Designed miniproteins, single chains, continued (4). Designs and how they scored, part 82

Each design is a single chain, and the fold is of that chain. pLDDT is the mean over its residues in the fold that is shown.

## One batch from the design tools (miniprotein)

Design m15030
Fold by ESMFold2-Fast:
Parts: structure tokens; C-alpha cells; sequence
Structure m15030 (fold): chain A 80 residues (1-80)
């Protein structure tokens, strides 16, 4: 269901953030690229499934927030 896919998105974002926090900087671009690819595939699936554009836009906004959170984790690691 769409609700299950939203939960999976949150799990994928949390895992990506955890990987950024625990992996060395060399791995960060790979982690971000994998999360981005997964998210783009999710959006294509949801669009084909007829999910309203308003819900798609909310997911895009949440994705941008997760990207910002990952950048903060990266900066915190560099400052430590």
C-alpha cells in the first residue's frame, strides 16, 4: 500500500543517515547516490500507481529534509 511505501521510505532514509554517521567520508557519495536512486524509483512507481501529485510533492519535500539532515551529520563528523 502507499502507507507501507511511506514507512519504507522513512526506513531507507534512517538507514542512509546511519550509514553516513558510521561510514568513512569516502563512502558518503555512494550512500547518497543509492538513496537518491531508490527514491527516484519510488516516485516513478507511485506516479504509475496514480498517487496524487500533492502526495508526490510532500515526499519530495521530505526527501530534501533528509538530504539536509545527512549534510548536518557529515559536518558534525568533520567537526568531531
Amino acid sequence: SFEELKEEFKKQAEEAKKKVATEPPEKWEEIKAEFEKWFEELLEFLKKAGVPEEEIEKLKEEYEKYKEEMEKIKKEKEES
Scores: mean pLDDT 84

Design m15031
Fold by ESMFold2-Fast:
Structure m15031 (fold): chain A 64 residues (1-64)
Amino acid sequence: MEELYKRAKELIKEGNLREASRLASRLLVLGEYEQAREIAEELKKKGEKNATAVLSAVDRLEAL
């Protein structure tokens, strides 16, 4: 879990937003909602469209 989060941060730093978005989705599947949301928020600020889908999924799952 921690390693996926760190890798996603590194990918954002490298400009590989698509791969970072994939790791955010994996964090979500693993139940790491706070980490997935944090990565998705950073991606959204950089204009990554897939980040919006991850954020919506986190909001729905946290509300349950």
Scores: mean pLDDT 75

Design m15032
Fold by ESMFold2-Fast:
Structure m15032 (fold): chain A 50 residues (1-50)
Amino acid sequence: MQKHFELGLKYFEQGKYDEAISHYLKALSQEPENQEVRDNLGKALRAKRQ
């Protein structure tokens, strides 16, 4: 996995959704059509707690 996508997954597992979203967006900057990153970004956005 990409470094940023992997970090996003780790933050998501920790319940740090804003940090996960930030790293997923960085991963998408490198691969805009990466469906796996897009799917995980969507999950993080729906689970978001601030």
Scores: mean pLDDT 78

Design m15033
Fold by ESMFold2-Fast:
Structure m15033 (fold): chain A 106 residues (1-106)
Amino acid sequence: SVEDALAAFRELAERGYERLRALLAAAPDDEAGLAAALDRWGVEVTAELRARFPPEVADLAAAYLSALLSLYVEASRTLSEAEVRARFEEELAAAEAALGAEIRRL
């Protein structure tokens, strides 16, 4: 269902945020390592979503997750932790609304 897909999207987005924060704290200047970690995570979440949802829904959700976390990598380099979190909550809400509309159109 759309609701189940959005719940999974939210869970994965929060999990990705926590993982991203930990990686940036450990190695803030290792851009190649961060990019590689995000690529591996993208493969993992796409596989997890495809195990639970039709490929069209899974791939769409994975694409929105990748875009969301890429934006927060950029924000984390220039904004405070509080500003990054506020931006994350705003963009997560926007991504959920957009993803939900696209899934309902499928």
Scores: mean pLDDT 82

Design m15034
Fold by ESMFold2-Fast:
Structure m15034 (fold): chain A 90 residues (1-90)
Amino acid sequence: KEVVEKLREAGRKFELFAREGPEYSREAMKLAVEAIELTKTSEERLYAARQLSLAGFHAYQAYKNKGEEGEKHIEKARELVEEAARYLEE
């Protein structure tokens, strides 16, 4: 439960980074690391790290490519975070 809450909070900060600017990137990375550290197994940790790294990359692309292309990257980042949250909600 706690890991899922941290993952969704990291996702929200990635969206803020994408839409509002790079000042949110540090908060997003901090929350992503906290979420990864809350995982119980090496397999869960590697999976969460991979999903969050890809989500961060898509947030960066959204920040650079505003408009319709940026929105597609925001949706991909959201998808990656939600996939990780569902996997770790067990």
Scores: mean pLDDT 83

Design m15035
Fold by ESMFold2-Fast:
Structure m15035 (fold): chain A 83 residues (1-83)
Amino acid sequence: MELAENARRAARGGAEAAKRGRAEGVAAAAIAAAGGAIAAGLAGGREAAEAAARAAAEGAREGGDEEAAELAERAAEGAAEGM
């Protein structure tokens, strides 16, 4: 699941940036989460989108910024539901 792994890493990076005081990190985590879910869905259907969404949400939580994690989880869930 390379798309899910990529989504997780990108979302984690955004959340880590947000925790370090980069406000753009919150938006970056959400964009990575939604984009990863969409890309996975296009390649492998809704199940792939859901897997990428979960991976991205996990990555954002690992990054340690609560706002970025919440926004990323919601963005990924909405993107996966649209697939």
Scores: mean pLDDT 77

Design m15036
Fold by ESMFold2-Fast:
Structure m15036 (fold): chain A 69 residues (1-69)
Amino acid sequence: YLDKGKEYFYQSKYLEAIKYYDKAIEKDPNNAQAYYYRGEAYEKMHDYDTAKEDYQKALELDPDFELAK
């Protein structure tokens, strides 16, 4: 699911990307990468509030995700 989400993201199909990231999160709710990439997709759609929530969740699951900027 994560790889398919990224494929749609690269095609600028952000709604489809989000759909597959949602499936990745359903399969593994502790997948920090899925939350991070979903946040990026929401950011591309200018849904900055939802993107911020997903980035925060990714950091909660993996604190190093943003510390190695």
Scores: mean pLDDT 78

Design m15037
Fold by ESMFold2-Fast:
Order: structure tokens, then sequence, then C-alpha cells
Structure m15037 (fold): chain A 79 residues (1-79)
């Protein structure tokens, strides 16, 4: 069934994006800890702030894509 194939593909894609989002959030947390440490030591934070901004944009993009895909999956499962 075309619907069954699409459900399978959506589940696989959702799983991959959830794993990517989890890894991204772990990297953000590590950088936030490093940022606070550098602030306490009056060290340059410009590169960390730039990286956090870039990762924050990616986190929003992945979260939006996951929301869209999860909505599509739910619609297909409501047969």
Amino acid sequence: SEIEERIRELREKIKELEEELERLREEIERLEEELERRRKENLDTSEILKRLMELGVKEVELAVELTVLKRELKKLEEE
C-alpha cells in the first residue's frame, strides 16, 4: 500500500531528525556551559556566541520540520 510505504518513510525520517535534534541540543548545552565558564574568566566569547546562534537556527528549523512530519504521520494514521 502507498499509504503504508509513506507511513514507514515518515517514521524513519522522524526518527533520524529526532536523533539529529538530540545531538544538536547536547552540543548547544555544552557550548552554553563553556560560554558561562568563559564569561566568569573574562575570556572572548564571540566565536561561541556565533556558533550558538548558528545552532539555535538549526534547532528551530529541525523542530519545525519534525512538527510538520509528525502532523502528516498523524493524518495518515487516522484512516
Scores: mean pLDDT 86

Design m15038
Fold by ESMFold2-Fast:
Structure m15038 (fold): chain A 88 residues (1-88)
Amino acid sequence: MEEAVQDAREAIERNYKEKGPFEAVEAAYGMALAFERDGHTEVAKELREYARKIARDYAKKMGLTDEQADKLVEEAEARARAHFERER
């Protein structure tokens, strides 16, 4: 469990560095949806929390509040769900 979360976080950090914060947050939610579908709800929860931290860090760098960061997270999660369902 801990190794799976760490590997996912490293993949998200790599995505952040290479593709940017928004792509990293969306990718994190996509991974969380995959883990949730596989029955690993706690891992999915930890990945969603990590994605939220990335979004908040990015939002603060842009001069936004935590509340605005939470809204960006909700929008990214909605997009990830739409893409995840469409790829099925």
Scores: mean pLDDT 75

Design m15039
Fold by ESMFold2-Fast:
Formats: sequence, structure tokens, C-alpha cells
Structure m15039 (fold): chain A 74 residues (1-74)
Amino acid sequence: TAPAYKDADPEKLEEAIRLIQELVAAGKSVREAVEAVLERFELPEPVKTGLRVAALRDDAEAAIQTLELARKAV
């Protein structure tokens, strides 16, 4: 049971960034990496939307930037 945050949890955002980087480095698609992040982490809807758009574009940099911007905003 993680504490309820109204905003994105910076530690969870950092772990999500690492997971995307690790999965893409291992040869997984951006869509697979984004799906793994969405299954593992509870994220705000704007962040989830940004990740889904990045996955549709197969753009790993856009996915990482979405999470980095959310992390800096908290």
C-alpha cells in the first residue's frame, strides 16, 4: 500500500523511466515498454495519455520526456 498522492510520485516516475530504458535496451518495442509501465505504476491521466501517444508513434524519447516532465512538475 503506497501513500495516496494527488500528484505523480517522483520515485515511481524515476522507476518508470528506468523500466522503459531497460526494456528498449533489451530490444522490446516502445509499445511493450509503455504497456509494462502502465501495468506496474499508477500514473496521472495526462502522463498515461502522453505515454500512449509515444507508444503509437514508437518514440522512446517522447515516452521518456513525458515521464521526466511529470517528475520535474512534482
Scores: mean pLDDT 76

Design m15040
Fold by ESMFold2-Fast:
Structure m15040 (fold): chain A 100 residues (1-100)
Amino acid sequence: DPLLRLVEELERLFRELGASPEELEQLAELRRLVRERASPSVIARKALSLTYFVALEGGPFFGEMARKAKEGRVRMSDVVRLLERLVEAARRELERRRAR
């Protein structure tokens, strides 16, 4: 499942960035939606919401992940890029299901 692989990669980055329990809970909800094969539009909406939550621009400049990203080991842009890929993958899956 390409969506599940993207979520697993996000979990790896969240752990490397020392994500808070609240940040991990948001990711766990996204994983549950993917695992339960929820509507791709619901998955895309959750991933887009999470993109706004973790983005340094338009979001709070504080948080455990943002703090660790400043240490230069993993960039917040890597997280945003994976979330954008997840949104696009969910959009393509929705198109695929509608084309049948």
Scores: mean pLDDT 71

Design m15041
Fold by ESMFold2-Fast:
Structure m15041 (fold): chain A 80 residues (1-80)
Amino acid sequence: MEKKAKELEEKIKKNPNDAELWAKLAQTYLKLGDLEKAEEYAKKALELDPRNGLALHVLGQVLKKKGDTERADELLGKAS
């Protein structure tokens, strides 16, 4: 999991405008339990592509874990 984060960070350095790479990095940090980085990178992915389903899902899960269930439910509903 940590190795995957490093590989994604290297790919992002070469392709910084690829929303899917940012979303995958956010998902990796979510799985590691780093909610702060997961939220930061999910928001970055959504700045590049507001409809990125993976980024919406990751941000929804982060907000749910932080106790913001109302916003989490809204975001997860958009991640179809």
Scores: mean pLDDT 81

Design m15042
Fold by ESMFold2-Fast:
Structure m15042 (fold): chain A 60 residues (1-60)
Amino acid sequence: SMEREKFIERLKYLKELLKDTNPKAVEVLEKIIKYVEENPDLSLEEIEEKATEEVEKMNE
């Protein structure tokens, strides 16, 4: 879907912006992108839940 593709593009853009300043955030973004690409049947809601989980782990 267009929304799914735009979400992935946004994550890739954020990864590029953060690559030189926040390597932990880049690692989290790469995990989310990989998860989405390996699971094409995921809804946008499920993707957002996974993103939230990974961000929460980063703050621990």
Scores: mean pLDDT 78

Design m15043
Fold by ESMFold2-Fast:
Structure m15043 (fold): chain A 67 residues (1-67)
Amino acid sequence: NEKERRELERKIEELEREIKELREEIEKLEKTLDDANKDQVNRLIGLKLRLIGLEFELELLKEKLEE
């Protein structure tokens, strides 16, 4: 189904963009991170967990596109 394939391709492109933006946010936060600031540490942990989730979703969608 061409429509389902196009929807998967769009979702993959959206996830790749989100992953790129999230990686940039993580990098910026890591450069300015004060380990004494628990809010910054917790935010960094949250962003890294979100990144893992998005990368997992991307892998699953890519597998579906090839099947």
Scores: mean pLDDT 81

Design m15044
Fold by ESMFold2-Fast:
Structure m15044 (fold): chain A 105 residues (1-105)
Amino acid sequence: MTEEELRELIQKAIDEAIKYAKSLGYEVLAVGASVTLDEVPRVAVSILAKKDGKYYLITFTFEVKDGELRLVSTRIEEVPEEDVEKRIASLKAQTEAALADPLAF
């Protein structure tokens, strides 16, 4: 897998995760992305989202098979309001790092 192919897959995973969150009625506040380069490459997308006055961290894990993304797991966790700004900063930094050097992980 080339660095450029991996960047395209990261962006596609982010786009799909945002669509899923919005389809469930969540307001997207921030997105973090990370890559794991094992025998089967994986892209994890974490969305900080708001719904019904509560904050949630939703993590989507995609496997890369035959150049395509397959959603293999979804995790949801409630986030205390006081941690929201810290999470936004962390997730934005994570996505910027993943897109700048997708082979660093």
Scores: mean pLDDT 82

Design m15045
Fold by ESMFold2-Fast:
Structure m15045 (fold): chain A 99 residues (1-99)
Amino acid sequence: ASDAEIEDGIADIVSAVANLAMEKGDYEGAAKLYKRAAERFADSVRAPELYLNSGKAYYKAGKKDEAKKWFEKAIERAQANPETDPSILEEAKKLLEEV
């Protein structure tokens, strides 16, 4: 497997675990899981999605300043990587305006 395939697999596992944390109401725990994965693989095509999901989780935790920070990071990384799904950039921009 390529490094990109390994990073994609880790992103899927982190997303599954963080989604379980979200369902249990551990929004801050979910946010930290997404953030750590995104920071570990910052140059990965999946990093903007992980930053976006971290921001969403911080927003649900009531941490609006943290949510804003990670939405801005998701936008920055999505713009830096042309392989990123354009829906991630558009959602991050929309959520940043709403926070």
Scores: mean pLDDT 83

Design m15046
Fold by ESMFold2-Fast:
Structure m15046 (fold): chain A 55 residues (1-55)
Amino acid sequence: MSIEELLDEIEEVMDSLSDEELQAVISFLESLLTTASPEERERIEKLIAKLKEKL
């Protein structure tokens, strides 16, 4: 799965995730930032912000 496909899937399911699941996904996305391109990093950071708003 490409990083773009992974981010799209997370965005599709994020409204159905529990607080515990949201925290796990945020931690996973934060780990992806270490290997992400600048463009991917911007998208990941935006998704992390959206997930944190749901907590």
Scores: mean pLDDT 80

Design m15047
Fold by ESMFold2-Fast:
Structure m15047 (fold): chain A 72 residues (1-72)
Amino acid sequence: MLADRAVELVRKRGEEKGFLTAEQVREAAREAGVPEEVADRIKEEIESATGGEANAEQAALVVRAVLASHGL
């Protein structure tokens, strides 16, 4: 439920803009209800994997993976 909401919000924003910065992905995750510490992990993972921006698909995959690793 939390993961589905976060992934849906990130995907919508990424599709509208074509890309999201690591900070924008973090902000979207926070708006969906993801805890601050986990949202910070999502930002770090986007920065590490993409150099700081991700398309909708990349952002959604990272969000899902990080939330799953935290039992969310």
Scores: mean pLDDT 83

Design m15048
Fold by ESMFold2-Fast:
Structure m15048 (fold): chain A 82 residues (1-82)
Amino acid sequence: MIEEAERLAEEAGRLLDEAARALREGDAERAAELARRAAELAERAYRLLAEAAETREEILRAVAAALLAVAARIELALAERR
């Protein structure tokens, strides 16, 4: 379970990097989709680790919150374009 959570967190990080690149290239729709996917994976990883390792929970919660904030910013930018 912990190894699965770590894998999900690593994948979320990679998707976040791709989302940041897409946003810099002006592809807000791709960036929003990648950021949303990253946020979903980060939240799942956080839940798994919260159940198994409370001592690591605060760090993972901070990572998940950061990913959600990026996703929210991109989604807001897309809504403003409508």
Scores: mean pLDDT 72

Design m15049
Fold by ESMFold2-Fast:
Structure m15049 (fold): chain A 70 residues (1-70)
Amino acid sequence: MEKLRRAVLLLTAAGILNVAAEASKDREEREAAARAAIELAEEAARLAEDDEELQREARELKERAEEILA
């Protein structure tokens, strides 16, 4: 299923962006990476709306990115 594969790739990218955001000392870089992670996680959630596990992973990645922005 093409949507499911795309959702997995987006979640992987969101995870990488969260790691990059947490490692960055530059505020603008941190905020940009965290915001990108939120957007990718939200898109993945839309693509995988029938997959409970991917929905949970998307939620966790989004919450992590929101914590970085706080």
Scores: mean pLDDT 86

Design m15050
Fold by ESMFold2-Fast:
Structure m15050 (fold): chain A 100 residues (1-100)
Amino acid sequence: GMSERELEVEVLEALGRMAISLARHSETPEEVAAYAEVAVRAAERLAELGAEERAVEVMLEAAEAAAEAGALEAARRVLERGVELFPESERLRRALERVE
């Protein structure tokens, strides 16, 4: 069965994905940025719980959603926070280089 920590990880990943979906369907850059920030907070908590790979995926997907919505400053902020949290993540570092 799932431990309490495993359940918290699953819930946080689901919340991050929901925020990313809402960012993609947002009409304003401000709404996109707000949902991207929710995804970042979920990823930060995932990292605290030792779910680093899930946290990196949520950060990458949040940045992609923000960039696709035209909120490039929000995408950059997500990736800058991601690199700060996971300085050894080549995926986050390469994504930050691509966002210009």
Scores: mean pLDDT 87

Design m15052
Fold by ESMFold2-Fast:
Structure m15052 (fold): chain A 92 residues (1-92)
Amino acid sequence: GEQAIELAKAVAELAKEEGGTVEVKVDGGTVTLKASGLSVRSLTAAVLKAIGAELDGVEVEVEIEGDTLTITLKGLSEEEAKKAKEAAEKAA
């Protein structure tokens, strides 16, 4: 739960550092992070952070299309999902 919030924040901070953008969507216990304008190095770093995150009970899906990274986190509580969105929006 807490690691999902940290992952969302880290991805948003990475996108902001590169001059990119982050969009965050919440649907119940599902959080979708879409980071655009990322370099190949930043995409690689974000993917490694997502894969390396020890998220008990949370499913992590990662998609890459050009300079855009989409990370979908499933199995969060509604409260955890809202906190993840707030953390990412504050970091972006």
Scores: mean pLDDT 76

Design m15053
Fold by ESMFold2-Fast:
Structure m15053 (fold): chain A 65 residues (1-65)
Amino acid sequence: SDIDRYRQLLQQYTAQTQDAVRQSSQAVQNNSDQSTIDNLTDQTNRYGDQAGRYGQLYLELLRQS
């Protein structure tokens, strides 16, 4: 169902966002170059945006059901 699909995508992108945040923190601790940190920040933002989108779609379907 769309509800199950959006819930799974929300969980997937939330987990990917958390992983990217952890990688960014480790890159800072390892004194990685700024381009590496910037790339990880961009990745975090993209995954976060997808998590937010599917979260809203999931919540809207719950309101209709």
Scores: mean pLDDT 86

Design m15054
Fold by ESMFold2-Fast:
Structure m15054 (fold): chain A 73 residues (1-73)
Amino acid sequence: EVKKLLEEGDKLAKESMKLAQKASELRAQGRAALAAGDVERAKELFAQSRELFEEASKKGTEAAKLYLEARKL
């Protein structure tokens, strides 16, 4: 039980980190597009970045819940 909760938590934490990294890259690209005057491209990139940060946050929260459950067992 505990081992399975920790393994699932680690998987979600890893996925959360990958999504956050991708979101950060898109935000950087959005800032570069804005600096180049490509306002529409910047908006697209910022929107994609926001969605990925939200997904990362959800997965991070779920990982934290699994770690808390493992600690109670």
Scores: mean pLDDT 85

Design m15056
Fold by ESMFold2-Fast:
Order: structure tokens, then C-alpha cells, then sequence
Structure m15056 (fold): chain A 68 residues (1-68)
């Protein structure tokens, strides 16, 4: 389980240019949203300054690693 979380963080850092701390925050936002992707997108845009497209990419990465 910890390896999947770490791999998701590294992919977020590489694909979106986030720091590790920002990537961790992004995953926390996505998980707290409980599958409400619109709420996750809005929070990612406001709290991390991501575009809507980058926010959707972050959600896609979380899904790929089974975090939601």
C-alpha cells in the first residue's frame, strides 16, 4: 500500500511539476473528496494553483494507483 502512494507522488511530481509536499496535498484532497471529482478539481485549482486539465490528470493518477 505504501509503495503505491509513493509511486503516485513521484508521478504527480514528474507529470505536473509539483513538489513532494504539493503532490501529497493533491492526493489528500482527492481522497477527502470521496469520488466527488468536481469537488476535487475545484480544491486542486484553488489550493495548489493547478489548471482544470492538471487537476483531472492528478485524479487520473490517483485512480491508476488505486487510491480512490
Amino acid sequence: MEERYKDAIEKLVKELGLTREQAEKALDIIRESGGDYEAAVERLVKELGLTREQALKAISIAEEYGLI
Scores: mean pLDDT 81

Design m15057
Fold by ESMFold2-Fast:
Structure m15057 (fold): chain A 82 residues (1-82)
Amino acid sequence: GSAAKGATLYKKHCLACHGEKGEGKVPGVPELTGIGKRRSESYLFAYITDPQKYLPGTLMPSFKGKLSDQEIWDLVAYIKTL
């Protein structure tokens, strides 16, 4: 994935809840800073694709069918830089 393209997608789809640097802007939203050291790229891709599969009842929306696989990989590449 492309971190530069992922940065644009993150601002559109993720920033409102997760914050500009992944620090969290809303109570109950986990900090993403350093997440690339704690979680694999495949896990991050799978979680963004269908978060309900991994955490039932989460308020995080599914991006399955809303973003292409390439766009989700671009998001993963960017999130790993946080």
Scores: mean pLDDT 75

Design m15058
Fold by ESMFold2-Fast:
Structure m15058 (fold): chain A 74 residues (1-74)
Amino acid sequence: MFYDLSKEEDRKAALEHLVPLLDDPDPAVRAVAARELGKIGELAIEALKRALSDPDPVVRAAAEAALREIGYVE
């Protein structure tokens, strides 16, 4: 994958690629997407908040862990 997540431009490109994967029919794919979004940081918070409402508990746990990694708290 041609992404350097330390660069804001590459993080934005990764966000645009990963956000559609949160709508994948496979919960394993959605969970992986949520974990990878945690590496992007603040740009991913809105997408991860949507993933907290996912019907699969593994996807919700991945989104919660990713938000904690970013430092987001409500």
Scores: mean pLDDT 77

Design m15059
Fold by ESMFold2-Fast:
Structure m15059 (fold): chain A 69 residues (1-69)
Amino acid sequence: ALDEAARVVEEQGEKWAELTRAAGHPDAADKVLELYRRAAEAVRSGNLPEAQRLAGQAKEVTDAAIAAA
């Protein structure tokens, strides 16, 4: 269950990173991917509040990159 949830978080992170890269911000895309990878690790560890916070930070990076495009 946690491994499956972590996999979903990783797949979502890949999607958002690709959108961020397509917006012309490859450095921000790399940061988004890293934040979602850390969120997936937090899910595997059972630390759901930290996973949510990391995913939220990744969304803020993506939103800022898209707004700047």
Scores: mean pLDDT 80

Design m15062
Fold by ESMFold2-Fast:
Order: C-alpha cells, then structure tokens, then sequence
Structure m15062 (fold): chain A 80 residues (1-80)
C-alpha cells in the first residue's frame, strides 16, 4: 500500500518536472493504484490544483456526483 502511494507520488512529480505529461502520469497512477484512467487523470489534475480539469475528467468518465464535486472543491480550494 505505501509502495503504491510512493509510485503515485513519483508519477505526479515527473509530470510537475515536465519529464512526462499529465496524461502519462495518469496512466502510471492508474496502473500503480489499479484504478480507471479517468479517475487517475482527475487525481493528477487535483495535484496541480486544477479543479476545472478534475471535474471535467470525472464528468467524462461518468463518475461525477454533486457530493464528490463538493468534496473535491473543499480539498483543492482550501486556500487561493
């Protein structure tokens, strides 16, 4: 479990450094955690603080709910 977290963080770090794209980081994250690519892409966008991109990815994947949107906004928009 901790190894999956570390691999997920490494994928996001590589995207932040410009070594890989956010889409590529999402693929690595999806593989490491065993989650759908769209969910992983939303998490990568969340790591960049990109709320609109997170919500768009979830809506396109059919995973969006009003409750989940509120949770994401609260988590990412903690302070501007």
Amino acid sequence: MEEKERRAREALRRAHSGEISREEAARLLAEAKGIPLATALAWVHAGFGDVEAVLRALKEAGLWTPELEEQIRAALAEEA
Scores: mean pLDDT 73

Design m15063
Fold by ESMFold2-Fast:
Structure m15063 (fold): chain A 81 residues (1-81)
Amino acid sequence: SSGAITILRNALKEVEENLSGEAKEKITKLLEEAIRAAEEGDYEKAIEYLKKAIEVVEKNMSGKLKENLIKALETAIELLK
């Protein structure tokens, strides 16, 4: 879905602009893998990467940015189902 990929690219940009360190590196890699899988039509694999990204976000982030990222990633998962 082009809608899901757009949401994920926007989420990736927010992570790149607003985070630093190990959490940024882990979340960036998971989002890049999810985008790649979605572009290849492997939606099950994309959803698996997004669920892992949500776990990293929940464990390593706080506040409004955390809430916004989780909502964006959950929306992308729903669009890929």
Scores: mean pLDDT 87

Design m15064
Fold by ESMFold2-Fast:
Structure m15064 (fold): chain A 50 residues (1-50)
Amino acid sequence: SEAAAALREQALAAERLGNAALDRGDYAEAARLYGAAVDLHRQAAELDAA
């Protein structure tokens, strides 16, 4: 669905921001952003399964 596709795009954006946080040594921010990406991918999968 378009909604699931939008969530996957947001997840990829969160992953990129997480990588940028790692590059500057902000491990707490990187962990938060990667966690957000995992949640967004899960939400997209749930929408596609419904």
Scores: mean pLDDT 88

Design m15065
Fold by ESMFold2-Fast:
Structure m15065 (fold): chain A 60 residues (1-60)
Amino acid sequence: MAEEYVKRGVEAYHKGDIEGAIEYLEKAMKELEEEEKKGNPQAPKQLEGVKKLREQVEAA
């Protein structure tokens, strides 16, 4: 589930595991891209949010 991957990514980031955080966020993005293809109306907004979070993790 994309939401669970985002949660795991944030937890990894708080522990200083930047690589693990990025991997979890990438899994969340992949899940949300599939949901968007399935016509989930919430998926585009959630995907945009996860992309921004990944950018912030990489910049930190």
Scores: mean pLDDT 80

Design m15066
Fold by ESMFold2-Fast:
Order: structure tokens, then sequence, then C-alpha cells
Structure m15066 (fold): chain A 57 residues (1-57)
């Protein structure tokens, strides 16, 4: 696996953790950075967690 994809996974985990803590601004910024770098799957995973957390409120 490439070092770049390893970094993307780590950032996705950080974004997911931020969303679970209610820090949606941080989670969305991480998702945007991942999307900009071409890691669409990782970005979408973070965004899905944000949506799920918002629904639970």
Amino acid sequence: MSPEREEARRKAIEGANAAMEGDFEKAEKIAEELEKQGFTGEAEAVRRIIEEQKKKE
C-alpha cells in the first residue's frame, strides 16, 4: 500500500472521530482535503459518519 493512502486512511479516522465528538466543522474540513487529494472513498466515508451523527442528534 502506498504511503499516501496510509495517510488518507489515518485522516479519515481522525475525521470520523471528530464527527463522533460533534466537531462537524473539523470532520468536514478533513473530508474536503481528502476529496481534493483524490481520495474520494475516504472522503465519502467521513461524510457518511457526519450524516449519521447529525441524524442521531
Scores: mean pLDDT 80

